# Designs tried in a protein design run: designed miniproteins, single chains, continued (4). Part 68

Each design is a single chain, and the fold is of that chain. pLDDT is the mean over its residues in the fold that is shown.

## One batch from the design tools (miniprotein)

Design m14341
Fold by ESMFold2-Fast:
Structure m14341 (fold): chain A 62 residues (1-62)
Amino acid sequence: MKKYKGKVTPGGAAALKEFADVQEGDEVIYDEEKDTITFKNGKTVTGREAEAVRAFLEKIEE
């Protein structure tokens, strides 16, 4: 898939709050082709920042 859904983990919510103001269980969209993650609030991160954020997400495949 070119786009994946991810869900913020409990530990990830605390780590990412200042970065993107997210909560546990929030869904994000990862665009693999653009190497971009978009949060519910419309904040977008790219490249190295997107790579770091992926460590705090679990992939949703449904």
Scores: mean pLDDT 69

Design m14342
Fold by ESMFold2-Fast:
Structure m14342 (fold): chain A 79 residues (1-79)
Amino acid sequence: MKAYWEKVAAQLKEAIAASSPDHPDLATLYSYLAAALEQTGRTDEAAVAYQQALEIQEKELGPEHPDLEKTRTKLAELT
């Protein structure tokens, strides 16, 4: 349901806007936003959200963490 995913994306955008740059869940919020945007066919916006998640994950987890590879794969599929 596109309407459901649009609502989820809007709520996640609000949560991200209300969060500090150092919020521990920020990478997770961007990943969820990217998935919601992907479900609505907004591929370019989903790619931007995955890129933001990737940058935060690199800072938090380091370049060799498995979660980083998952995000890189998703970004590559969309770009």
Scores: mean pLDDT 76

Design m14343
Fold by ESMFold2-Fast:
Structure m14343 (fold): chain A 88 residues (1-88)
Amino acid sequence: MLSEEQKEKLKEVSEEAAKEAEKSPPREQEVLSMAVLLTRYELKKEAGEVTEKDKETVEKLLEKAKEKGDYEKVLELKEEMLKKIKEL
């Protein structure tokens, strides 16, 4: 299970992303949302909680990001979010 600390930090990162999205165009909001979902997936993966359904969902999300040309940006934001959560 995700630790209480990881859940709290994920919430903080998600709230920061939401604040950034508030005045962003819809496409940027979607990119931020995708990055948050991928960050959550990586944390679940490390905790041993990822399911095949989670993996399929993330693979579909990544394909959508590639189609829109946002793939690299989504991965970059995901890595930044993970770094913030793990540097504590």
Scores: mean pLDDT 77

Design m14344
Fold by ESMFold2-Fast:
Structure m14344 (fold): chain A 73 residues (1-73)
Amino acid sequence: SQEEFDREVRGGVAIIEVAVDLSILKNTKLSKEELEEMIKRLQELADDPSLTPEAKAFAREGIEVAEKKLKEL
């Protein structure tokens, strides 16, 4: 169905967004403000009821990595 297809597409886009954020976290030195902004965006993805469980789980992993980096500042 169109609805199921749209949900899968949104989930896939969210997974790509989280993968980009994780790559940035691994390879780039971020400020406190940048880390807090990233956590807010990832939290919005984790809390989005329209996203797939896989996308939301991946966003939660991103939050954990970002929060760990924030604590190391």
Scores: mean pLDDT 86

Design m14345
Fold by ESMFold2-Fast:
Structure m14345 (fold): chain A 80 residues (1-80)
Amino acid sequence: SAREKALMEEIERLTERLLALLEQKKARASPEEQALIDAARKQLEKLKEKLLEMAKTDPETAEKGIAVLREEVKKLEAEL
C-alpha cells in the first residue's frame, strides 16, 4: 500500500541519517567510545529490520518506532 511504502521509506531515511551521525561521532571518539558506537550501529540495523516488518504487519507501532528514531536524530544532531 501507499502508506506501507511511505513508512518503509521514512524508516530507511531516518536509519540512514542516524548511521551517518554515528559515523560523525565515531570520528572524534576514543577507542572505548568507538566500540560503544559500533554496538549502537548493530542495534540500529536490527531495529531497522524489525520496524520494516512492522510497517507491513503493525503500521501503528511502526509509526511509534519512527517517532523514537526522529527523537534519536534530534538528540545526536544537538550533541554534534
Scores: mean pLDDT 87

Design m14346
Fold by ESMFold2-Fast:
Structure m14346 (fold): chain A 88 residues (1-88)
Amino acid sequence: NNLRERLKEIIKELEELAKKLEELLKQDLSTTQRIAATMLLKEVKAYIDRLKAKLEQDLSRAELENEVREAEEFLKKAKESLETIQKL
């Protein structure tokens, strides 16, 4: 069950990223930072919901491997986006 556990780990990291974005949005941000952070938060929350729905399904090993790969890529890009927003 390594793939399901890995997917749960990714969800936890995405939830922490969402918390960081919510805290960032409480700060005095530029208009550009606020728009970018709001859009990223919406995307991260939507992706968390999608992954939680996938965990409720009886997925094949190949489907789980694909979901983990895509989720890891999404998490990496979301973290990079947050770093970019913080530097704006």
Scores: mean pLDDT 89

Design m14347
Fold by ESMFold2-Fast:
Structure m14347 (fold): chain A 74 residues (1-74)
Amino acid sequence: MKPVLEIEVKATSNPDMPAMVYVFPVSSEKMTPEELALLQRIAAELARAKAEGLSSEEVAKRIEAIIAEYKASL
């Protein structure tokens, strides 16, 4: 199977809103520098947030910001 990046993020500030899943098809070979940087940034934020005990809302907000920055660079 081809690898994909799945990120579960709340897309709104509504506490009852179900988490949104962002699925990125990534090349198994020859990823762009932007794709690689996105994956590394998200992985680092998730690991750090888990170590610090941050809430899911704070993690989602930070991941949304990273994704928005990536999309703006396209």
Scores: mean pLDDT 60

Design m14348
Fold by ESMFold2-Fast:
Order: structure tokens, then C-alpha cells, then sequence
Structure m14348 (fold): chain A 60 residues (1-60)
């Protein structure tokens, strides 16, 4: 359905943006700033949730 296609497209875009954010935040966390270490952990959790949603949508 068009609704499934739209949801999948949006989830894929969000995943791409989160992965870009992960790379950027990992570089900052590597500089020893503890605030960015916490943000990195959160981004990684968000990536796992979006990946689970994409897998669920692909089975439709």
C-alpha cells in the first residue's frame, strides 16, 4: 500500500539521519566529552528501534 511505502521511506530517511548523527557524535565522544558519550548511547538506542520498525514494515 502507499501508506506502507511512505512509512518505510520515512523510516529509512530517519535511519540515515541517525547514522550520520552517530558518526558525528562518536567523533565528539572520542574527544573525551562525557556529554557526547551519553548522546551517543541514546542515538545508538534510537537506531536499534528504527531498524526494528523497518524490519517489521518489510514483513508487510
Amino acid sequence: SKELERKLMIAEIVLGMLRAGEAFTADLAAQGNPQWAAELAQIRRDIEEVEKEIEKLKKE
Scores: mean pLDDT 85

Design m14349
Fold by ESMFold2-Fast:
Structure m14349 (fold): chain A 62 residues (1-62)
Amino acid sequence: SEQDRMALVIQGLVDLLNQSNGKDLEGVQQYADEQAATLPPDQQEQLRQALSLLFKRVQEQQ
């Protein structure tokens, strides 16, 4: 389903962020932008919100 696809995309972003120990924010953003281009507009917005929350979490832990 499209929800399953979104979950896989979010997991991929989390994995990339963890691999860089929160340092490769630009690489995570690039990957998110590429994935967003393949998603419907409503899911693009959900992905943007999820990415924003992930970046906020990283900033708060540093």
Scores: mean pLDDT 77

Design m14350
Fold by ESMFold2-Fast:
Structure m14350 (fold): chain A 90 residues (1-90)
Amino acid sequence: SVKEIFVEFLDRVGEIAKETLDEEKYKEFEFRLNHVKEAILNAKKEPSIEEVKEIMDQIIEYAKEVLKASEEAIKRMEALKEEALKKIEE
């Protein structure tokens, strides 16, 4: 399902953050990722591809601009976004 693919994306982005961010930034990011995950799982319908893509972009932008994640971390997150969107579009 779109929800399952999106949740997998969030979990894998969290793993990259855990590996690459300091503990305080990781905990802040994890808190935000868990809130997004809860909202998606509690949604009454499957999210649209457009909604999912927008949220993925916002998450990666937050990691880049607010948390100052490294270029390699952001590239890994972008690759996960491409994988997730490909699975949804199939």
Scores: mean pLDDT 85

Design m14351
Fold by ESMFold2-Fast:
Structure m14351 (fold): chain A 68 residues (1-68)
Amino acid sequence: MSDEELRRALRDVLAALRANPDSNTILLVAGVELKAAGYPELGDKLLELGRAGRVAEAIAFLEEKLAE
């Protein structure tokens, strides 16, 4: 996955979370997919937030990652 592909994937996840702020399933799926794509630190962070149901914190985290 290229940096642009990663940024696009993170934007898609962020948009999905904003549309579905009560769903942690998006975070769990995204976390597994990112780990499989070779981004274990990002994937583990999203899985942690998804297991905890911390969708608002996940939105803030993704916004920080996309601020570059």
Scores: mean pLDDT 81

Design m14352
Fold by ESMFold2-Fast:
Structure m14352 (fold): chain A 76 residues (1-76)
Amino acid sequence: MKYSVYMLLESKDDVGKYVKLNDGTVVEAREAGKVGAAVSFESPLEDPEGVEVLSDGKTVVGPAKIASKIVVPDYS
């Protein structure tokens, strides 16, 4: 089974950075409106979590701080 995941980050400063997930997957943070940053991705995990923020997809700049998370099962 796969899940469609949307995570809103606490800081808009993360726009253009990357979030490393608990399975090691790295996803780019995109602009969420004018004030936020979010990651949107598909995951095989029922409980995907952000672990670290990466400036270039490899260099850690800090822990991932998630404001809200939506996980929807994908039956397709």
Scores: mean pLDDT 78

Design m14353
Fold by ESMFold2-Fast:
Formats: structure tokens, sequence, C-alpha cells
Structure m14353 (fold): chain A 100 residues (1-100)
């Protein structure tokens, strides 16, 4: 399914970034690209979930996307990418507002 594919691509990007962090060999350009792929995965999963119309509600779908962006912001901050962290936190807030 497209939803499973989007989730797997996000998971691959997360695994790669965590490996770089564990090795202490963080490439800032690659880290940012991986964070963007994870964000793309979150947005795609949200889109597909909303189009499916169930079993989760629109409110639940937006809340899940917001939590995922909060996690992305935490990873970006830990990597020292304050600009990307701020952008992801703003995106999380936007999705929480859409959950109302």
Amino acid sequence: SELEKAGLEGGKAESEILTMMRRGEVDPEKARELLEKMAESVDKQLELTLKAGGPITKEQAYELAARRYENLASIAEELGDVETAERFRKKAEEYREKAK
C-alpha cells in the first residue's frame, strides 16, 4: 500500500540519521536531506489517511502528524539544526490547529 511505502521510506531515513548520530559522523547536508525525507513521509501519510476517510478521524490524523513533526524537531535540535527544528515545530502547531 502507498501508506506502508511512505512509512517505510520515513523509517529508512530515520535509521540512517540515527546511525550517523551514534557514530558521531554527522554530515549536516545529508542530515537535513534525511529530515526532509522524514517530513515528506509524515505529510504523505497524513494525505493518504485523510483520503481513506477511516478508521481514524481527521482530528486523530492531524494529531498524529503533529506528534511526528515534534519528534522531527527534537532530532533536528539534537543535530544542531535550529532553523529546521523551528520550522518543524511551527508545522506541528499548524497541524494541531487543524485538529480542531
Scores: mean pLDDT 86

Design m14354
Fold by ESMFold2-Fast:
Structure m14354 (fold): chain A 90 residues (1-90)
Amino acid sequence: AAEEAAEKALEAGLEAAKNSSDPTSGTAGAISGAGGLASVEFTGDSEGAARSARSGGLSALKASEKSKPPVEEARKKAEEALKGAEEALE
């Protein structure tokens, strides 16, 4: 659900920040994912968490794809975050 999507966005962002050629976008993804988790834990805002996971997943995906070779682990987790966020918003 939204919390799981936010966790995937955080993981994807951290992996992209560590291993990609665009650590700024990776870090932005991690911050968005962490914000989503915090929203669920401290305010119960699952919709806000899903929206944060979507933003974080997009940032992590961008960072992973700019690298040559692409950061495959970050890309997969970013795609999972985006799918989970979309499902949580339904």
Scores: mean pLDDT 76

Design m14355
Fold by ESMFold2-Fast:
Structure m14355 (fold): chain A 80 residues (1-80)
Amino acid sequence: SLIERLAARAEATPSGRLNVEELAKALKEIAEKEYGAIVDEDAARQRAEELFKLAEAQGLVDKDGTISAAALRELARALA
């Protein structure tokens, strides 16, 4: 699933977390490598910002503006 791939990207960072720019980059890279899509950087950024707004509403964004792999998985459950 997309969320599990995003969670794996968070786990691969030195901090174990993603900020909005890192989430946008991960979304773009996953779409391009897995689906062969050409994704505009601004569109990827906008999608990352919308996901962060949803995560913040669920209390899943840390005070440093980042989201963990566990928080990404929790967001997926909250959106189901």
Scores: mean pLDDT 80

Design m14356
Fold by ESMFold2-Fast:
Structure m14356 (fold): chain A 78 residues (1-78)
Amino acid sequence: SLGELEQEVLEGMASLTPEERAAAITEALKRAGATGEGVVDPETGAVYVKNLKVPEELSPEEFSRRFAEAMAEVLRER
């Protein structure tokens, strides 16, 4: 389920540095068919997404599922 994927992603992300989280997000966006870049805020260490563009043909639900799947896949490869 999507909730199980979200929990897997949260647990995987907790084990990474901010820079590794940013790289994982960037790769997952690419695999999900979007463009954008995960970046680290230098003052807080928080990770945010810059220049996010999701294709018009992807619904928010479809994109969310593809992104969650891609994130889990990227984290499993580490």
Scores: mean pLDDT 81

Design m14357
Fold by ESMFold2-Fast:
Structure m14357 (fold): chain A 91 residues (1-91)
Amino acid sequence: VAVDPEAAKAYLEKDLKALGIDATLGEAVRTKDRNGDDVVLIEVTYANGKKVYYLLKVTPKGTVYRASSTKEELMAGLTPWVVDRKNSLPL
């Protein structure tokens, strides 16, 4: 299923805000993960100036994401899907 980049960005923005994380979201870019699944890549700049990359995927059970300070690590599938959003983020 193709993910709408704007919907993915809106989801992440609301989720981070609900967690009390102050951040600025960059452009949402549609791409494919290592398994060939449609995903959305978003660069996020935290209030402290740290840049983190987020990868979002829509599943039948809802939207999931993972995050890394390096785009290459994220795209290689070396980071787990976030289940505890606040404590699993590379803050």
Scores: mean pLDDT 71

Design m14358
Fold by ESMFold2-Fast:
Structure m14358 (fold): chain A 70 residues (1-70)
Amino acid sequence: MGKEFDSLVKDGLATPEEKEKYLAELKAIDKERQAALGAAKSTVEFNAIAQAGEEEKDRLFKEAVDRAEK
């Protein structure tokens, strides 16, 4: 997760501050996902949240990479 953004910082495409912001956003998503999973009232809801959580993290990383290239 943060390791891939570390490469952007090393390549000069992002600053350490931008990495910290990315990690903060990642933590916020993870915290919201954990709360949603704990509040899930059905197996269908739980499975949907679990699947969406991984897609959200992938989306966040792609967005951070796109921002670093701008």
Scores: mean pLDDT 73

Design m14359
Fold by ESMFold2-Fast:
Structure m14359 (fold): chain A 105 residues (1-105)
Amino acid sequence: SLEEIRKELVKLARETAEKLFEAIKNNDQETVDKIIEEFVKKVRELASKIEDPEELKQAFDHALGVLLIELNLLASQANDEEIREKLYVAFDRIAEAMEEIVKEK
């Protein structure tokens, strides 16, 4: 169902925020890139199950909102400007990839 897909997107967003924070703290850019690639792949698979472009956009906007909130909380706790900047760069990369997926519907 659409509700189950929305829940899975939110779960992926939360798990991805935690993985990104750990990889960035370890200055592991290769792992950051892999985390983003895996997230985009899973999101694309979930997107294929939503037929309505408006429902897809709403589900993606909600998941991105959750991701942004989680990353902002982690950034505030980091007390490190470089970590904060890298978290926001990772968010922008994910947001751009998800916007492209929406445009394909």
Scores: mean pLDDT 88

Design m14360
Fold by ESMFold2-Fast:
Structure m14360 (fold): chain A 64 residues (1-64)
Amino acid sequence: SDEDIEREIEELRRRLEGQSRDERKRIVSEEVRRASETLSQADFDRYNVRLQQVMDELLAEERA
């Protein structure tokens, strides 16, 4: 489960790299919807924490 969540987060990170801010929002919205339909509440909460960390990292890279 944790390994599956990390695999999904890594795949999402790869898809978000190099994308515009608007496209990142679109991709994130679509993937969050998929995760909410597929994952248990506990796994979805963990996924959201990891997603926020990735979004913060991408925002920091954009500022550099």
Scores: mean pLDDT 79

Design m14361
Fold by ESMFold2-Fast:
Structure m14361 (fold): chain A 63 residues (1-63)
Amino acid sequence: MEELQREFDRLLAEAEKAVENKDFERFHQIVLRGFRLAREHGHPELVERLADFAEELDIKYVK
């Protein structure tokens, strides 16, 4: 899980940068990739964390 968590944290950082750059297409792709990665490895808690993170970024930088 250590390496999966590190990869996931990197994805979250890339998603934040995409939103800051107003590249919402890239942001959407990164979020979907993160969901797929978390589900494929059987970590539903990471799916929930990613969803919460994406919603927070949408509210903070888009709304």
Scores: mean pLDDT 72

Design m14362
Fold by ESMFold2-Fast:
Structure m14362 (fold): chain A 94 residues (1-94)
Amino acid sequence: SMLSEFVAWLAAQRAAALAADPAEALRIATDTVERVSALLGEIKDPEVAEKVAKAAVAFLSDLAATARARGDDELAEAIDRLRDELVAKAQELF
């Protein structure tokens, strides 16, 4: 249920970020990374942790790609940095 609840929450964050202005989209992405980073430290099952990390990375990659498609390179680069920070943290934990 935790993984299903996480995926549903992440889908809601994605919908909100895609409908938001650039500043709010970056805030949603930042808050999502902070919550995922905290969650990864608490997950006991490495397979669940990997699925959570992969879903969050896909979320950030989709947001960055959408920002680039809309001509917002500054937003895309900021989200790419958040993605890289999350990947580095996941690699340190696992």
Scores: mean pLDDT 87

Design m14363
Fold by ESMFold2-Fast:
Structure m14363 (fold): chain A 65 residues (1-65)
Amino acid sequence: DKEEKLKSIDKSLKALENVLKTRTIEDAKLMIEVAKRTAEELIKDDSLLEHYLKRIDEIEAKLEE
């Protein structure tokens, strides 16, 4: 079910956001790069991948202030 996959992605992104806030900006950016690459390899649904990447970009923007 696509809705269940979206909920799972949102929970994972929230957990990632919380971890990134505890890291230096340099380490956080490296973790974001790794997360994007992993998502591109594992998320086969283009709409879900686009949602994930957009949300990570929003998280990265928040880390800069």
Scores: mean pLDDT 80

Design m14364
Fold by ESMFold2-Fast:
Formats: sequence, C-alpha cells, structure tokens
Structure m14364 (fold): chain A 118 residues (1-118)
Amino acid sequence: SRFARVGEGARLVVDEMLRLAGEHRDEVVAFLQQLLAAKNIEEVARIYRSASPEVRRIVEEALRRAYARDPLAVGAVPMYYMFELYSKGEEVRIYGVPLAPFLYALSQAMKLHGIDPA
C-alpha cells in the first residue's frame, strides 16, 4: 500500500542520513529533530539553510542514494502528502524533487510511522 511504502521510504532516507553522518551523527540527529518540530515548508527551508555545510551535504547525498536504491518507496513520501513538487521557487532539487517540500513530507512521514532519530 502507499501507506506502507511511505514508511519504508522515510526509514530508508533517515537510515541513510544516519549512516552517512559518521562523526557528525549528533548534528544530523539534531537536524532531524528540528524537522520534526517544524510547522510548515518555510520553517523547514529555514532549518535547512541554517544547517552546517556538512549536514546539508549528508542530507542531499542520503536522498540521492536512498532514491537510487528504492525510487518507489522514497517517491511515495512527498506524493502521499500531495505536495506540489515543482512550486515555490525551491533552488535545491534531488532528481527533480524540491528539497524543502520533500524534507517537510519526510518529517510528516516520520511522525506518522513513529520514526524517532534519537
């Protein structure tokens, strides 16, 4: 089901971020916790822009790798939340998907499926 695929996609992305984090694990966990607290896409965009260059590199690389490994599960995350993926002037795109809307969808999927990065 789409619901099950959303959970799989969200877990895949989070696990890949934590795997790539290495010595930056605490920073990546804090970043994911900030995403969980965000109320809208604009707050997610601010959180992302305020993140260290290393955290942003980890996030983007994790999304590229997760999407390449299972595009259907990862793609289900933003599609489930009915986001307009090509709107709002987003500059950062991974495989054509705007990053801030994707990260907000990821935070919603994490809440829905009980994915805690701590």
Scores: mean pLDDT 81

Design m14365
Fold by ESMFold2-Fast:
Structure m14365 (fold): chain A 81 residues (1-81)
Amino acid sequence: SSSWEKAIESLEKEIKKLKEEAEKLNDKQALRYVEQAERYVKELRKLLEDPNATEEELKKKFNEAMRYILKAKDLIDKKKA
């Protein structure tokens, strides 16, 4: 549905921003967290195209991506403070 597409697009925008910031700060750990988030978002997009995928599976992958985004953001924010 359009709601999942918008949620995924928001994650992709945040990931792109965090990746650029992690690269500028040369924060290899933050970059690794961003790369994990990217993998989960790609898996989420594939699940969204799968007619057998459940709402629970979509939510699980979304939460995994969010977990790594938040870990990357925490490291980046601490270096910028």
Scores: mean pLDDT 86

Design m14366
Fold by ESMFold2-Fast:
Structure m14366 (fold): chain A 105 residues (1-105)
Amino acid sequence: SSVQQQIRQTVQEIKQVLQEIAKTLSPEQQRRLNTAIRILDEIVQQVLTMPDEIQEEFLKELQWLLQEIKEASKLKDPDEQMKTIEDAITKLWLRFLLLQNEEKA
């Protein structure tokens, strides 16, 4: 579906920005970033099995995440970048849990 293609494209754009940020990070921060990316991938894989209506709502959240990550890339402090990324991914995960409950209802 077109929404699945848009989700995949938006995830690709998020990962591209995150890989750019990774170049300025310490090995420990890169490990944390890789964990955040794995969480994102796991969420996305599950969402892609959900009905299109739920996928459309998730795409809006994912587009918000992309903007948050782009803003994080402009921060000078790597610790602030990592906190912003981890907080944003956590918010996406919490929203995903709500969407899972909506699907089961």
Scores: mean pLDDT 88

Design m14367
Fold by ESMFold2-Fast:
Structure m14367 (fold): chain A 97 residues (1-97)
Amino acid sequence: SEREERLRALLLRLLTSSEIPGLDPAILEEFSPETILLAAATIAGELLGLSLAEVARLVNELTALRVSPRQLREAARRLEEAGYAEELRAWVARELG
């Protein structure tokens, strides 16, 4: 699926890059790389029209994290509560486009 390939490309960039160009440095200071990965994956899934189960499967194919849909929602919720949801969404939308 083209949608799944776009999500895989985003996830690989987040997994292989020590610097994430264009992402607010405040997010990188406050959250773990794992939390940022799961939140970005959740937002990308929403933008691409993928279910949380499909997003979890793709994350688990690329990582050893063994995440659930609940953990994806929880990571996104943490960034939303901290006020970074719109900034992360804008970054994800740019990276997917």
Scores: mean pLDDT 86

Design m14368
Fold by ESMFold2-Fast:
Structure m14368 (fold): chain A 88 residues (1-88)
Amino acid sequence: DLRERAADIVRRYAESQPDPAERAAGLAMAERLRDPEALLEELREQLRKAGLSEEEIEEKLAEFERKLEEEVRRLVEAEEEGRLEEEL
């Protein structure tokens, strides 16, 4: 489960931050990564309101999911390679 691993990476990084505001922001980001379906549902409604067709909406959502999965993989790889600080 790459998304859950990416969320845990972000959460652990956030917990290590001495600034309470940075910690809160990182924890919020980790929660967003754990619940991508809620984000995708919100995006779908926004695209419909913008007047996109169902075909255009599904294409945009598929593209967004591909980019999100790529970012999740990048974060996990960066942690495994010890380069996480360069990616956050």
Scores: mean pLDDT 72

Design m14369
Fold by ESMFold2-Fast:
Structure m14369 (fold): chain A 92 residues (1-92)
Amino acid sequence: SKKKLEEEIKKLREKAEELEKKNHELIMESAEHTVKAIGASVTALSEPEKREEMQEELDKHNEKALEYEKKAQEALEEYKKAKKEAEELEKE
């Protein structure tokens, strides 16, 4: 049925849009943690007495930045798959 095909394409397009938004939000979270890691590095250089505390903050924010970057990459891959599936259905 044409209606079922159109509904499947619509669902895949909506899924792709949600995944694109999720990817953007995850990139922004990663960027925020990267900025905080840089801030910790700057504080460690200017205030040697805080070096150990700032090293812990640097490590924590770097770990979170990498975790959000990985999740963003996964969302991007799922986005590309959903978009390709919708495009293939539209060709047939």
Scores: mean pLDDT 88

Design m14370
Fold by ESMFold2-Fast:
Structure m14370 (fold): chain A 66 residues (1-66)
Amino acid sequence: MSALAREAVRAGVEKGLELAKQGKSREEALRETRRVIEEKTAALPPVVRRVVLHEGLRAVEEALEA
């Protein structure tokens, strides 16, 4: 995975976990994780963006223990 893709996953997961700690719903946390990853990967090919988004959403779901 490229450095940009890894950074996008990290930033998205951190944002999702931060919102969950603030009492936001799982749905809202996942939505913001998706938004952050999409913004950071906008310049990447669609196939790569889908893979990065899938990994980021999976990571935040696992981290939320839900």
Scores: mean pLDDT 78

Design m14371
Fold by ESMFold2-Fast:
Structure m14371 (fold): chain A 83 residues (1-83)
Amino acid sequence: AEELEKRLAQLEKEAFSPDPEVRIKAVREIYRLALEAAEQGHLDVVRKARDAASKAGQDPDFDVQVEATLALIAATVAIKALE
């Protein structure tokens, strides 16, 4: 859990980068991290990843919004499966 939480915190910072390419990449990694956390049963980390994806969904860049929506769906489905 600790390594996943540290990774998520770094990705959340990158999701606020002034560079939209960095933000897109960060949100894609949040998607991957949510799935990894779900496979390991770390429900709290999946919930934090969902919240990060929800924030990224408010990004003015369309590509960031798309990646954030995919991450939000994946995290939400994973939370339902683990509950």
Scores: mean pLDDT 83

Design m14372
Fold by ESMFold2-Fast:
Structure m14372 (fold): chain A 85 residues (1-85)
Amino acid sequence: SMQQQIQQKLEQARQLRDQFLEKMRQARKLWNSDPEKAAELYKQALELRDQLLELADQIVNDEPSATQEQKNQANMLATTSVRSL
C-alpha cells in the first residue's frame, strides 16, 4: 500500500538520523585527540545527512498520500540534522 511505502521511508529516515547523530558524536569526541579520524567520521555524517534530507523531501513533496503528521515527522528529522552540524 502507499501508506506502507511512506511508513517504510519514514522509518529509513529515522535510522539515517540516528546514524548521522552517532557519527557526529564520535567525530566531536575525537576532534582533539585524533582529528584525521574525526574528519572522516564527519564526512560520513554529511553523507548520511544528504540521504536523510533527500528522503524527507520525498515524503513532504513527492508523496501525495502522506498525512500531515508524516510530513511533520519528516520535517522534524531534517531539522534535527541541520541543528546538529
Scores: mean pLDDT 87

Design m14373
Fold by ESMFold2-Fast:
Structure m14373 (fold): chain A 88 residues (1-88)
Amino acid sequence: SPIEKINIDKEKILKKLEELFAKARPQLTPEQAAEVEKLLEELKKETDPKKILEKAFEILELIKNTTDDPEIKAEAEELEKEIKKMAK
């Protein structure tokens, strides 16, 4: 595993996750929506790049697993790839 500092644009990640969540929200249960909101608030407070990545991927996985919309799934997968590129 890389031991170097990961260059993570947390603000960009947050904005894109919030945009994706807004699109996915109508397909989520209230409990699922509350879990995504909780993870987003935890992500806002996180300063460790590894934990930022972990929380971002957890949010994306939750959205991907709960939506039946192939467009939202594709957007989540593209955002995951974009975030993984930031970590390289």
Scores: mean pLDDT 79

Design m14374
Fold by ESMFold2-Fast:
Structure m14374 (fold): chain A 76 residues (1-76)
Amino acid sequence: SKELGDQLVDLLVRHSLSLGDLDTAQLVQQSRDQIQQLSIKDLLLLSQGLYDLTTKNGDKKLAEEAKKLKEELEKL
């Protein structure tokens, strides 16, 4: 879904910014159209990876949003 891919981009940008990584945040934004074209399987893998990283880093708010995106993708 284009909408779910767009949500993933926004979460990846927020994660990069939370780490002070402006270059990665910009690269993710520039890759928005490419990420939106990913398969549901690939979006699930990226959402799981983001959930695992944000959970490990103690970013509870971003981890909850990544978990919700993963649950929406799993229903497809």
Scores: mean pLDDT 86

Design m14375
Fold by ESMFold2-Fast:
Structure m14375 (fold): chain A 70 residues (1-70)
Amino acid sequence: GSAEEGARTAREEALRGGADEGRAEAVGKNAYQGKATLAGAGVALEAQSGGFSDEEAQARGRRVEEATGG
């Protein structure tokens, strides 16, 4: 289902953005619950905290929103 796909994508993107396992789990949980905007925002915030550029953080968050909403 889309919830499982969204959760997987959100967790992976959060980890790639620099989140630890606990923060990645929280983002994945938001995606699993269908909270696409919150999951995407969470990924973008983790990437920003990890030192990625604003455009890279937005791109990572957008991928998670698309996976969660599909």
Scores: mean pLDDT 78

